# Designed miniproteins, single chains, continued (2): the designs that were tried, part 68

Each design is a single chain, and the fold is of that chain. pLDDT is the mean over its residues in the fold that is shown.

## One batch from the design tools (miniprotein)

Design m6349
Fold by ESMFold2-Fast:
Structure m6349 (fold): chain A 96 residues (1-96)
Amino acid sequence: NWKEYLDKAREYARQGKLEEAIKWFEKAYNEAVKQGLPEEEIQRVKDELAEAYASTAIFYKRMGLYKKANEYLEKAKQYKDEITSPSARLALKLAE
């Protein structure tokens, strides 16, 4: 289940459907935690979810939609001390 959710999230992200992608990344993360997957696998999903939030914040910021950008930035910042992916950390820094 969580792998199917992750694949859907990645597909929507590739299409630029960022908010839809986030819904599926959230489902993938919640399911991975619920199933008690190995910490390394949970961390990978967490990193991708955090990166999706940060990238969405950047997208709205570039559009001048600062309120929406800040909402997604705050969601990404909830994971700031937990993310390990260099790309996720860079996305968060760029979103700030």
Scores: mean pLDDT 87

Design m6350
Fold by ESMFold2-Fast:
Structure m6350 (fold): chain A 114 residues (1-114)
Amino acid sequence: MAAPSRALLLEARAEGGPLTDAEIARVGAEPMREEELRRAIEELRARAEAWAREHGELSVALLVIGRRDRTSLESIAAALGALGDALVAAMRELRATEGIDRLHAEGRLFVLEE
């Protein structure tokens, strides 16, 4: 039983409504890497939630990004540019920064929401 990356991305985006098929395809519908994307999203969510419990700021930033605009790759790219540095700094203590840097560098973008 495989949960597709599409379902996980849509679940991460409650307030902004569902991502378009084109946005999902550009984020990570590449068949050979779908499981990597799914795991990276799950890891990012867990780390973001852990960091937000201690600092509170990341949770607010992720909610503002997710809730303000319809999910678009360009908007997510601009937002992740600012969040990427904060997430990398926080996740160095969790020893799990590699997956996020990889997704960002490869243009595989997504938004987390509570």
Scores: mean pLDDT 39

Design m6351
Fold by ESMFold2-Fast:
Structure m6351 (fold): chain A 97 residues (1-97)
Amino acid sequence: MSLKVPSLEELEEIAKKYKVPIIEVRTGTELRKALRETKKPAVIKLPDGGLLVGAYYLMPEYHDKPLVFYTDSPAPGFLDTHLRPVSLEEAEKIFSS
């Protein structure tokens, strides 16, 4: 069964609903700092339109639609072998806890 790819807008709406912070980063250095300092679920918005949610990453560069990937790594990235797709329902459950 194919996983539905969430939109960036849908993820931001869920984050707003559960009062999950949205942090905007402009550089790779700022991203690395945010990843190290963020211990709770948070949405990290990249200049390229990508979003990182705690251990989740939206990868718009992989497709016209952003892909949400979950990783058990404390520093999630596109080189992480534990990346897996997640649904909006899974993201909502994480934000609600």
Scores: mean pLDDT 54

Design m6352
Fold by ESMFold2-Fast:
Structure m6352 (fold): chain A 104 residues (1-104)
Amino acid sequence: MSPEELEALIREAEELLEKGKEYFKEGKYSEALKYYQEAILLYEAVLREDPSLAPRVYPLLAEAYYNAGEAAEKLGNLEHAQLLYDKAAAIYRQLGDEAAAAKA
């Protein structure tokens, strides 16, 4: 992908993450989880194409995983929530954010 295409994917993922937050705020946890999972897939696709974007993408990816975990927890899927929180915690540790990692 071109740099412009990667920037477009990051923007699309950010829009999906924000839509997920809107649905979560409305109590629509299933819709929120779907949007968070779509954002995660786009962030992971960006990192697969260009790993040098990790400093920009990791904070957003960690937030998406954490928010997806909260949505899964609200849906009663505690096993899925734990996996998502563990993913967020691993990324926060890589960023040196031990407080955020401990919370996730």
Scores: mean pLDDT 87

Design m6353
Fold by ESMFold2-Fast:
Structure m6353 (fold): chain A 87 residues (1-87)
Amino acid sequence: MPSIEELLEELEELLEELKEVRRRYEAGQLSPDEARARINELAKRADEIIAEIKASTSDPEVLKRMDELDAEISREILELSRAIAEA
């Protein structure tokens, strides 16, 4: 079973992968369908990690860090999804 620290690190890596998807889409290296598929995969994985953290701890500092990462991930997904939909 991954530790809380490993789950938070995986969530941070997921945010970086979302930023890379945006860079590749903006560079014309990903089609809209490829970008949407990747966003959906990363969003599903983020939800699974967040659920596991919430099930595993009641530490308010951990939950605060998780919420901050969730907010950043949700913002990146929303902004990129809008860019794809408006193309």
Scores: mean pLDDT 85

Design m6354
Fold by ESMFold2-Fast:
Structure m6354 (fold): chain A 88 residues (1-88)
Amino acid sequence: SAQDMVDTMRQLYIQARNSTDNDQARQLINQAIVTMMQFMVNTDLTDDQRAQIVAVDNQITDAAANNDINGMINALGRMIGIFESVVF
């Protein structure tokens, strides 16, 4: 369900944030991004919600280009907040 996907993303986010290994954090973030793509395909979104997702996706992309793991984790947290607002 959409709720199960959001819960999975939250678990991956918490694990990434608590990781002391940057490679492990990157793998966890990549798993969260895959779950995010599944959520977007299986969930109806408003134009405003799509715009917010695009803005945060750009933040993840920019952080990744700069090898900024903390930036990617922070942006992922914002993305989860948007998805929680869709599901609840």
Scores: mean pLDDT 82

Design m6355
Fold by ESMFold2-Fast:
Order: C-alpha cells, then structure tokens, then sequence
Structure m6355 (fold): chain A 65 residues (1-65)
C-alpha cells in the first residue's frame, strides 16, 4: 500500500512537471488529479497513463476538470 502510493505520487508529480496535469491531491488512499486544459495532446496521454497507474496499483484515481 505505501509503496503503491509512493509510485502513484511520483507518477502524478512527473505529469504536473511536464504540464500534462494542473494539480493533484493525495488523501486517504485516494488520488484526485486536476487535468490540464492547455495541452490537449498531453491531456490524452495523462489520462491513459493514470488509468494504467490505477489498474496496476489498485488505488482509486479520480480525474476532474
């Protein structure tokens, strides 16, 4: 659980750094990610990547705008 959370946090931090997402919040074993409105190509890749992270870690990843 802790390792899965750390991996997911690193993943969303990278996405924020490259501008693919606007922000994220981690609380209670759930990750909420605010998608970027400025980079449509990066947004598509971020959604696909976050779906994969959720599937691989079993963590609840919620995407919002």
Amino acid sequence: MELDMAVAEIAVAVLKTIGAIEDFEVEGGEIRVKLSKKNPELREEAIKFLERVSKETGLKVELYE
Scores: mean pLDDT 75

Design m6356
Fold by ESMFold2-Fast:
Structure m6356 (fold): chain A 60 residues (1-60)
Amino acid sequence: DVADLLLVLRNQTPYSVLSGKPATVFKFGLKFVEKDAEELEKILKEDVSPLTGKPISEIL
């Protein structure tokens, strides 16, 4: 569970959707794991796509 939580979080992390502020990203990341991993995983599914296959990934 702990390992899975960290993996899911690290995979997308809040910087994908919740991010916007480099500093706040870390704060949200930590709190997310504590609150509910289920919620994070749900959001992760949507964030992964835009982060990996969208503007930033192409920006080079």
Scores: mean pLDDT 47

Design m6357
Fold by ESMFold2-Fast:
Structure m6357 (fold): chain A 80 residues (1-80)
Amino acid sequence: SKIEEIMKKIKELKEKASPEAKKKIDEIVNKALQEIKDEAKKLAPLYDTDPEGVEKKLTEIAEKKLSEALKESEKIVKES
């Protein structure tokens, strides 16, 4: 999946990063994961009426947030 590809790229960036850059990447990824959890909480009341729509929206949000986290992580590594 796109999410698995993004997470693999983040892992590869962390392996090559300095200790300081690794910490910043972890903070970026954790923030993205928290935002995804917050969006999931907002969508939870709709799950009983439209489970497929909720799952689709949550997947789209996760792909967007993690793609943004990857781009920011790449910038951190390049600047380090």
Scores: mean pLDDT 84

Design m6358
Fold by ESMFold2-Fast:
Structure m6358 (fold): chain A 81 residues (1-81)
Amino acid sequence: SERELIERAIEGGRRIAQGLADQAAQVDPQNADQIRQQIEQIARDGAERARRARSPEEADRILSEAIGQNLALLQQAEAAA
């Protein structure tokens, strides 16, 4: 049950990251591929750490941090463009 909660949280985080990556071309068309790759890498690292979490609460904190990093990355790209 706890493992199922963690896996659902990871899938939710993956979908959020995909949505943010899809925005890269609108934010910075010249660097869109690089931004997408960075977002996907942060999401993959977050998911891997979340899978090793000792509780659903720890997994949620890890995934929330990764989402925050991806939001900040996209905001920085928008400000630089």
Scores: mean pLDDT 87

Design m6359
Fold by ESMFold2-Fast:
Structure m6359 (fold): chain A 97 residues (1-97)
Amino acid sequence: MSKEEKIHKASILSTAAMVQATAALVAEWLGEKDSAREAIQGAADNVIEAAKLLDDPEVLEEVTRLAQEAMNEPSIERAAELIRKAVKIVDEKIKEL
């Protein structure tokens, strides 16, 4: 996979994670707790996969830590904020490439 292809895929996965974090907040507002948690899990998986594509061990470690905290966070609002922080790290790294 080329560097350009990795950056493009990381950007798509990062965007998907943000969309899923927003979906989790909407599901929580509607009282759909299982859907909210599933969306956080999907967002965490997508942002970790994005970080793996960037070939930066420090970025991968920090993003994985935030995503794991989000999956274990009982509050959907706080879980979504942790995902948002992980996405920001990925997006900032993409800008450096």
Scores: mean pLDDT 89

Design m6360
Fold by ESMFold2-Fast:
Structure m6360 (fold): chain A 82 residues (1-82)
Amino acid sequence: GLKEALELLKKAKELAKTDPGEAAGAVQRALELAPEEVREKAVKAATEAATEALKKGLSYDEALGLAAEAAAEAGIEELEKL
């Protein structure tokens, strides 16, 4: 449900800098539970963050962490409006 999605996104935000892979997995699971509008906002934020990180020459792990953090923040913001 929405509470589970919100909890997963909060966990992803905490893990994004220390365990990017686990953070990305938590985001993916949260978005499967979220409405389409929340998914669209989170995916857009993740894509923009990953693209900017890679353009700056950051590692794949750093890009993945930044994408997961951006997706989690956007997803939390949209879910809290519901």
Scores: mean pLDDT 86

Design m6361
Fold by ESMFold2-Fast:
Structure m6361 (fold): chain A 81 residues (1-81)
Amino acid sequence: SREERLAQEAAVSALINEALLELSKRIKEGKIKTKEDLEKEFERLKAQVEARMRAEGFSDEAIARAVHLLDAIRDLELKGF
């Protein structure tokens, strides 16, 4: 249903926001200092988000959209280095 779809989109947004807050914390703590560190961290975050979404029964389409969004955010963050 439309309501179920909105609930899933909200859940995906929450998972991505949680991952990005962890990333922000690691940057502030000085654990991510280079473009290579950032790229490696995004690959880890994508793998974790994909695995968690799959375990929670999200569709392949929803997982692909979440991964694509993380790739877009990574590209924006890399421009800041």
Scores: mean pLDDT 82

Design m6362
Fold by ESMFold2-Fast:
Structure m6362 (fold): chain A 100 residues (1-100)
Amino acid sequence: MKLSPAAAQQNVAAIAAAAPALVEAIRNASDDPIVLTSLEFAALALIVELDLALASGVTPSAETLRALAEALELLIERGLSTPDIRAALERVRRLLAELE
């Protein structure tokens, strides 16, 4: 479950690019259940990449964690308040609090 340091840094860079784009995609999304489910899977995929980076000793910036928290909060606001999304949000918020 651990990545190499180079792979962990690459995952952090990918999350930093993808998280703001995901926020924008959720804000602009229609109420189409297929679109919203696709965005939920995209968010959960970023959380898996976050977990792999953290397990490898690399933590994303506070800016990246804020973007991830915003994306998860927006999914809940859109009605996607699943246990996985709620657990991911609490975990991201805890990490952000530790950096601030």
Scores: mean pLDDT 81

Design m6363
Fold by ESMFold2-Fast:
Structure m6363 (fold): chain A 79 residues (1-79)
Amino acid sequence: SRKEKIEQAKTNLRFAKRIEEARLAAGEISEEEMIERIAQQAVNIAQQYGLSKEEVVDILKELGLEEAIPYFEELWKKT
């Protein structure tokens, strides 16, 4: 169902957030690179689950990833 797809997308984005935060903590990436990488994962997840731009923006807000939204919107324009 659509609700199940949204929950799977949220789970995958939470996992992506955790991985990129671990990279930041290890000094492997900057905060800006972390946000850009999360935005790219959001695009990939939207394509994988057939979600709209608006649905993914809502997920990013719910997960406290509002900083990724401008990067996500720029990537979405190129899709």
Scores: mean pLDDT 87

Design m6364
Fold by ESMFold2-Fast:
Structure m6364 (fold): chain A 87 residues (1-87)
Amino acid sequence: MAGEAAKKIAEAVEELGGKAEIVDDNTVKIEADPKKIDAAKLAQMINTAFPEKVKATVEGNTITLELGELNEEEAEKLVKIVKASAK
């Protein structure tokens, strides 16, 4: 599940005009276009939805996601949150 979740997240970010790097199956680095994605809002939404399973860290317009064990439903929810962060 972790590797599949990372891939889906990366694809969603790219659809929004950001850049995503899959560092490993548990880590995704997102470069947000500040005109298209609110990095602080996205990180807040993720940390609120998955407080024990995902850690989102923001440095400027870069978001680093550290993924715990996600099932298919949790991965889909995370992708929806990413898409909801669009401006």
Scores: mean pLDDT 78

Design m6365
Fold by ESMFold2-Fast:
Structure m6365 (fold): chain A 85 residues (1-85)
Amino acid sequence: MELRYVPEPVKLFTEDGPVTIPPAEVYSSPEARELAERLRELGAHVFLIPTPDGPVAGVLVDDDTPGEKLAEIARIVRELNRLLR
């Protein structure tokens, strides 16, 4: 089952300036869907980045996000990426 989380381009700021990541869809098991729902509940935008080694899940969060939520988001993103391997 395929899921669409971030249909919009995402800008990342790097040392060399802003880089735009194209929108992507998350193909997923029910487990991946549950993880993505938890990320949305925590206020994170989920997107898939196509790489030569396969898709990698990333998130966009507010800079004011509390450390507790950042830790949870990081854990969930790691689990989601494990499912995408």
Scores: mean pLDDT 62

Design m6366
Fold by ESMFold2-Fast:
Structure m6366 (fold): chain A 64 residues (1-64)
Amino acid sequence: MEEIIEKMMKEAGLSREEAENVVRGAATLLAEGFSEADVLQLIMREANLPEELAREVLAYAKSL
């Protein structure tokens, strides 16, 4: 988790709390039955993440 949080803070300018909320939000959406593609697009749009970083966040969220 820490490495992904630090990347989000550095690359997207998110606070630590914002980055943690993005990870939790992604995990929640996956648990509610959203597709991985939909979650990826939402992360990129809402948190202004580059695709590569958004994919790392999605992979981590899937492991929760």
Scores: mean pLDDT 81

Design m6367
Fold by ESMFold2-Fast:
Structure m6367 (fold): chain A 85 residues (1-85)
Amino acid sequence: MQEEIDEEVRLAIAEIAAYLAKKAVESGNPQDIEEAIRLLRRALEIYPDSPAAWEALGQAYKAMGKTDEAERYHQKAEELRRRRQ
């Protein structure tokens, strides 16, 4: 039972982090973007197979002007989406 709850929680964390990051990027608030990046990194440590989380991380880094890092994260999201096919 604990294991099943942990799997659901891990997936939910990744999805929530991706959603919050998208909203932070839309707001343009640097503090919200930094907080979102922190949450996304933590979520990806727990559940690395989330294309949405990788894509959101890319968007957040692009908003911070870190275009090279953003491209790497977008590519990671694309790879995961293809593998899910």
Scores: mean pLDDT 78

Design m6368
Fold by ESMFold2-Fast:
Parts: structure tokens; sequence; C-alpha cells
Structure m6368 (fold): chain A 82 residues (1-82)
């Protein structure tokens, strides 16, 4: 997990997005929902800032990728109400 956090410091665009989603999923599996939500929020920001990037657009067409982003959004909304 720390290796992914180190890679995140130098990653950009699609690579950064993929690492953020992996970290969000890993922290969710460990029960750290707050930290998972923080990584999902960063991933959603990368998507919004890079929506015109062809690699990001292609990634967003992937059903698995769409599911991860939806799961992240649902987690963030749930935590805002707690």
Amino acid sequence: MEELEEELKTAEGLEKLEILLKLGRLYKKEGDLKKAAEYYEEALKIVEENKDDPLIQEALKNPAFQKLLKEGKELIEKLKKE
C-alpha cells in the first residue's frame, strides 16, 4: 500500500487516476472508509480536470472503471451524512 502512495507522488493523468482508485478500494477493504473516500474524491477530481484526455475518456467507457467511480461517489455521499 505504501508503494502505491509513493507512486502517486510522481504519477499524472490516467496513471494517477488508476493508483487513486486502487488505494480507495484497498482502504475500503481494510475498513478505513474516510481514507478510501479521500482517494475516491481525488480520483473524481482527476476525471473532471482531464475529461478531454482521450485516455481518460476511454477508461471511463470501461464498465469496471464506471463501477469503481460510482462506488466512490456513493461512499462519499454516505460519509457526508454521518
Scores: mean pLDDT 79

Design m6369
Fold by ESMFold2-Fast:
Structure m6369 (fold): chain A 64 residues (1-64)
Amino acid sequence: MVEVEVEVEGSEEQRQRALQEAQRAAEELNRTPPEELPDAIVRAVQRLLALPGVTRAVALLSGL
């Protein structure tokens, strides 16, 4: 299972958007084939870090 965590310094609106995008990224990564997973993780993290107020984004792998 893949979980996505974000840290946000900003408004409640920016935080809610970042959490929504993190949940979406986690769903996409959990549906990604193993051979595409490393590239998908990099793209998801970069996309989240581009959001206003996001200071940290991490994908966590569990159940391997």
Scores: mean pLDDT 80

Design m6370
Fold by ESMFold2-Fast:
Structure m6370 (fold): chain A 67 residues (1-67)
Amino acid sequence: SSVRRILELMDESGVPAERATAALLNVMAAELDGKLDEGIEHVRDIMREAGASQATIDAVEQALREL
């Protein structure tokens, strides 16, 4: 599933599982409030902080938008 792919990419980038799960849930909540772009940007910030490559960050953003 897209959810599993997102969590695997975040784990590979060094994001702790609890933080990755919380960030994913926040994206889903943000979408309900019409703030999907803000939720996705928060995930991008977490991944940049962890040292993820731009390609990996872009892959996670694409997968989040496909949920």
Scores: mean pLDDT 85

Design m6371
Fold by ESMFold2-Fast:
Structure m6371 (fold): chain A 61 residues (1-61)
Amino acid sequence: SLEDVRKRLDAVVALAKAETDPAAIRTLAGLVRHEAARSEDPEERALYEEAAAEIDRHLAA
């Protein structure tokens, strides 16, 4: 469900924000983008894209 996807992405974003290794953070962002690209549901795709953008903002900080 979309709720399960959101909960999973919230956990991934939290993990990325707690991570100190930039390479590991980039890997997490890449994984999330990969899931966005392979999702056929526009709502699910939007959730993955928003999560990846949030991880990117953390990396840029």
Scores: mean pLDDT 83

Design m6372
Fold by ESMFold2-Fast:
Structure m6372 (fold): chain A 70 residues (1-70)
Amino acid sequence: EKKEVTLTKKTLTPAEIAQLEKAFDVKISQSGNKVTIEGDAVSVDKAALAIFYVNELGKSIDDAIKEAKK
């Protein structure tokens, strides 16, 4: 599965990308405000949800990952 997400507020840092890739077992590529997530469908959806929590809701990366894993 491959999903593209547009970041409306801020880009992800390399550290945030690494945490998301490790937490969800996905590959993340960022180009400008566009983020591409590749992996298993469920993992991709959870990673996209975590990115939404960081970008749109201003959650910390750790809180966003925890919430998205529920």
Scores: mean pLDDT 80

Design m6373
Fold by ESMFold2-Fast:
Structure m6373 (fold): chain A 61 residues (1-61)
Amino acid sequence: AQQLQQQGQQLIQQGQQLIAEGKRLLESEDKQTILRGVGLVLRGIGLEFQGELLQQQAQAQ
């Protein structure tokens, strides 16, 4: 339970950092950089979702 709670928090934090970095890349005029930014935002959203699931799982144990 304790480990899952901490892992969930770390994933949420990492997701937020990736979304912020991706958003920065989306401000570029370079198509390849914009596509990379989209990938980072999607990855960040996925990590936040996984972190939330781990938080819920930790509460169930």
Scores: mean pLDDT 81

Design m6374
Fold by ESMFold2-Fast:
Structure m6374 (fold): chain A 114 residues (1-114)
Amino acid sequence: SLKEFEELLKELLELIKKNPTKENIEIALNTLREIGMLIIKETEDKDLLLEAIGHLLRVIGDLFDLEFDDDVAKRLARLEDLVKQTIELLKKAPQSVQDKAIQILKKTIEKLKK
């Protein structure tokens, strides 16, 4: 079965695809940034740490690009790739990090449904 964080990340992506405003894409990217920072803070695995740092830099780059790039299809494709990478990182992360990521995702999904 899918992990709860994987289901929530897929739900997040589908919510953004239904209403792909700059604001909603920014909310999703900030959520992925928060999860990436959480993995960096909590991991004792050097390989996971380096992967998470690379992922965080890509998320920050996409947040910057939102100020200058109105190509919605390109922004959604980038967000989809970042969601997939976040799932792969969380699968390697300790259970405590997975549980905290679930709480972050639930809060973001609630905000997007308003």
Scores: mean pLDDT 88

Design m6375
Fold by ESMFold2-Fast:
Structure m6375 (fold): chain A 75 residues (1-75)
Amino acid sequence: SETEKAVRSVAVRLLVVAIENGAKMTPEEVDAAIRDALEAGEPELALQVYDTAKKAGIELTPEGERLVEEARRRV
């Protein structure tokens, strides 16, 4: 539903702010955030998650890398 997409979008944005403020996330948590952003129809947000995680030194799983490439095709 549109409400579920909005909730996912807000949750992903909160995770980005948390990482920017020094919170550590696992590669699997980053992958989940990228997927949630894409499911919310926000490929630019998915790329923001990736850039933020990369700057924080968090490596992605192969699935995460695949999702990033999908996001790049949608922007």
Scores: mean pLDDT 85

Design m6376
Fold by ESMFold2-Fast:
Structure m6376 (fold): chain A 95 residues (1-95)
Amino acid sequence: MIEFDEEELKKIKEELEEMLKKVKENPKLSRFEYEKLAELLELVAEKEPDPLLKEIALKLAEVAREIAENSPEELPEEEKEEAEKKYKEKKAELE
């Protein structure tokens, strides 16, 4: 519903690069940080006019969400069990 100017798209890309920089400096990300990365990638995909870059962003967002669901990084045991259960259910639905 909102049309983004090139400046707004640039801001979103800068936020994405900041998240990637965190990964580079600290490779252990929490589930929450991977979910944020996926959310930003999905937003970039919605605003990107290039269909090839849009597809790449969507695929990266999907990968980030799967990593978030299965991430063991600093998660309480209960959250790990929930993430594993959701992954198994999603996998069963797809297969």
Scores: mean pLDDT 62

Design m6377
Fold by ESMFold2-Fast:
Structure m6377 (fold): chain A 78 residues (1-78)
Amino acid sequence: PPPGAVRRVATITYTNTTSVTQQVTVTAHVSGRPEGLEPLTPLQALVPPGGSHTFSLAAWSLDPDTRIELSVESRPAP
C-alpha cells in the first residue's frame, strides 16, 4: 500500500441454505477516494448446499471518508 494510506478490509460471508448449488456474485460499492483496490478473494464462487464462502476486498486510501459496501446475489448454478 502507499505510504500513509489507511488499509480497509470489507468481508461478507454467504451461506447456502438451499438444496441446490448457488452461483454467488459479490458487487462492491466504494465511496471516497481510494488509492487502490485489491480483491483478496475471487468475487464470484459456486457454493454447494450447506456450504459457506467468505469474500474479501481491501482498499487503501489517504481519504478518511473512504467506505466499502459489499452486496451479494445468488442464483441456482446452471
Scores: mean pLDDT 79

Design m6378
Fold by ESMFold2-Fast:
Structure m6378 (fold): chain A 89 residues (1-89)
Amino acid sequence: GPAPPRAVLDVAEVESLEELERKAEELERRGRERGEVVAPLFRLHPSLRPLTGSEIGRLMAEPEDEEALAALEERLRAQAEQAAERLAA
């Protein structure tokens, strides 16, 4: 199956795409709690569209908006799956 580049896994300190996705979710949650920007993690994943400034702004302004966070995660996951399918074809 399609895998992210080793450099992305090494930066995230994970061994697989599934671990990378879990780590990205945890880092996004911690980033919101600490007021840090988590966009660089998604920009390093070639199969994911980078977070837009407006999406980051929304997450930072409403860190407790779990519905918005879940919707963003699902969108990024769907884009990663679509990119993976295109690489497999």
Scores: mean pLDDT 51

Design m6379
Fold by ESMFold2-Fast:
Structure m6379 (fold): chain A 85 residues (1-85)
Amino acid sequence: LSEEERRELREKLIEAARLYGAGRFEEADEVLREAIERFGGEVVIREAPGLLSEEMRSHGASDETVELSTRYFLERVRRVVEELE
C-alpha cells in the first residue's frame, strides 16, 4: 500500500470500529464492504490488526482492550470478506 492508500484504509477501519462500538453493526459492515472492495480482502485482513492497534494505543488504550477489540474487529472483517466471495 502507498502512504495515501494506507491512510484511506486506516480511516475506513477506524470508522467501522467506531460504528461497531456504537452498536451500529449494519453501517459498520457497509464501511468494511467498501474497504474490502477498494483494497481487497487479503490486504484488509493483513493490515487491519496493525492499523487499529496503532490507533488505539495512540489514544491510551490498554493492551487488553487493544487485543480484545482487534480480535473482534478481525472476526467481523473475515465474515464480511467471506460474504463478498
Scores: mean pLDDT 80

Design m6380
Fold by ESMFold2-Fast:
Structure m6380 (fold): chain A 79 residues (1-79)
Amino acid sequence: MKASAHVRVEVRNAAGELVGRAEAVVTEDSTVDPALELLASLPAGTYTVTVTLSDIQSGPGTEAPASSRTEVQTVTVPA
């Protein structure tokens, strides 16, 4: 059994408007980075990237709330 997490990435421009969004399921064996793909499609500028990781539990779902971690980073896309 491998641990897995649901990854949600949101990218907002300097005006705070949502310009990109991606979701993926990442296992310990997976090395995907959905944020890089989103950033590669955007014009040059400063963006706020919000990454949310949610733990995927394989239990019956009768106890413990899903744990989640949110990180916010400012990224500059070069011209």
Scores: mean pLDDT 65

Design m6381
Fold by ESMFold2-Fast:
Structure m6381 (fold): chain A 100 residues (1-100)
Amino acid sequence: MPTGVVEIVLPGSAEEARRKAERARREGQEDTARFWERQKLFHEDPEKGEEAIFEFLAEVLGLSPEEIRRRTSPWWRDEDGRWRFLLDTTPGERVPEPPP
């Protein structure tokens, strides 16, 4: 699979995150709604919200939260006040397991 670096963009406010979560639920996208709720938590409690976001990404990618942190760029604020970071979704370097 091609190496993927993706940009994660957080909403500009807890209220924006709440509205996006509500919309996702109306559209039947529960996983997307959960992601927006974790971003809402980031605006209310940045430490807990960051942990929740990394736990969600770890679950989605099949990695540990610590590995997600290692694959994440430093976070920055854009001109709209939104937090952004880059995430490397490339699978970790695996030593080939010997055949049984």
Scores: mean pLDDT 70

Design m6382
Fold by ESMFold2-Fast:
Structure m6382 (fold): chain A 61 residues (1-61)
Amino acid sequence: MMLSLDEALALADLAVRYAIQHRLDPAEALAGLRRTLAKVTDPATAAEVVAYAERLLQERL
């Protein structure tokens, strides 16, 4: 795992903020985050971080 959980969560926060600012489709934003996380973290951490990002997007919509 290249990123720690804290670093991956920070990346998710940034990605969610960007998606909201640009009014991106949540599914497309999550797909982009999944692709990035697959390169920089393990599958279990990626799944947890994606669930976190999905929750943030639902809260802000």
Scores: mean pLDDT 78

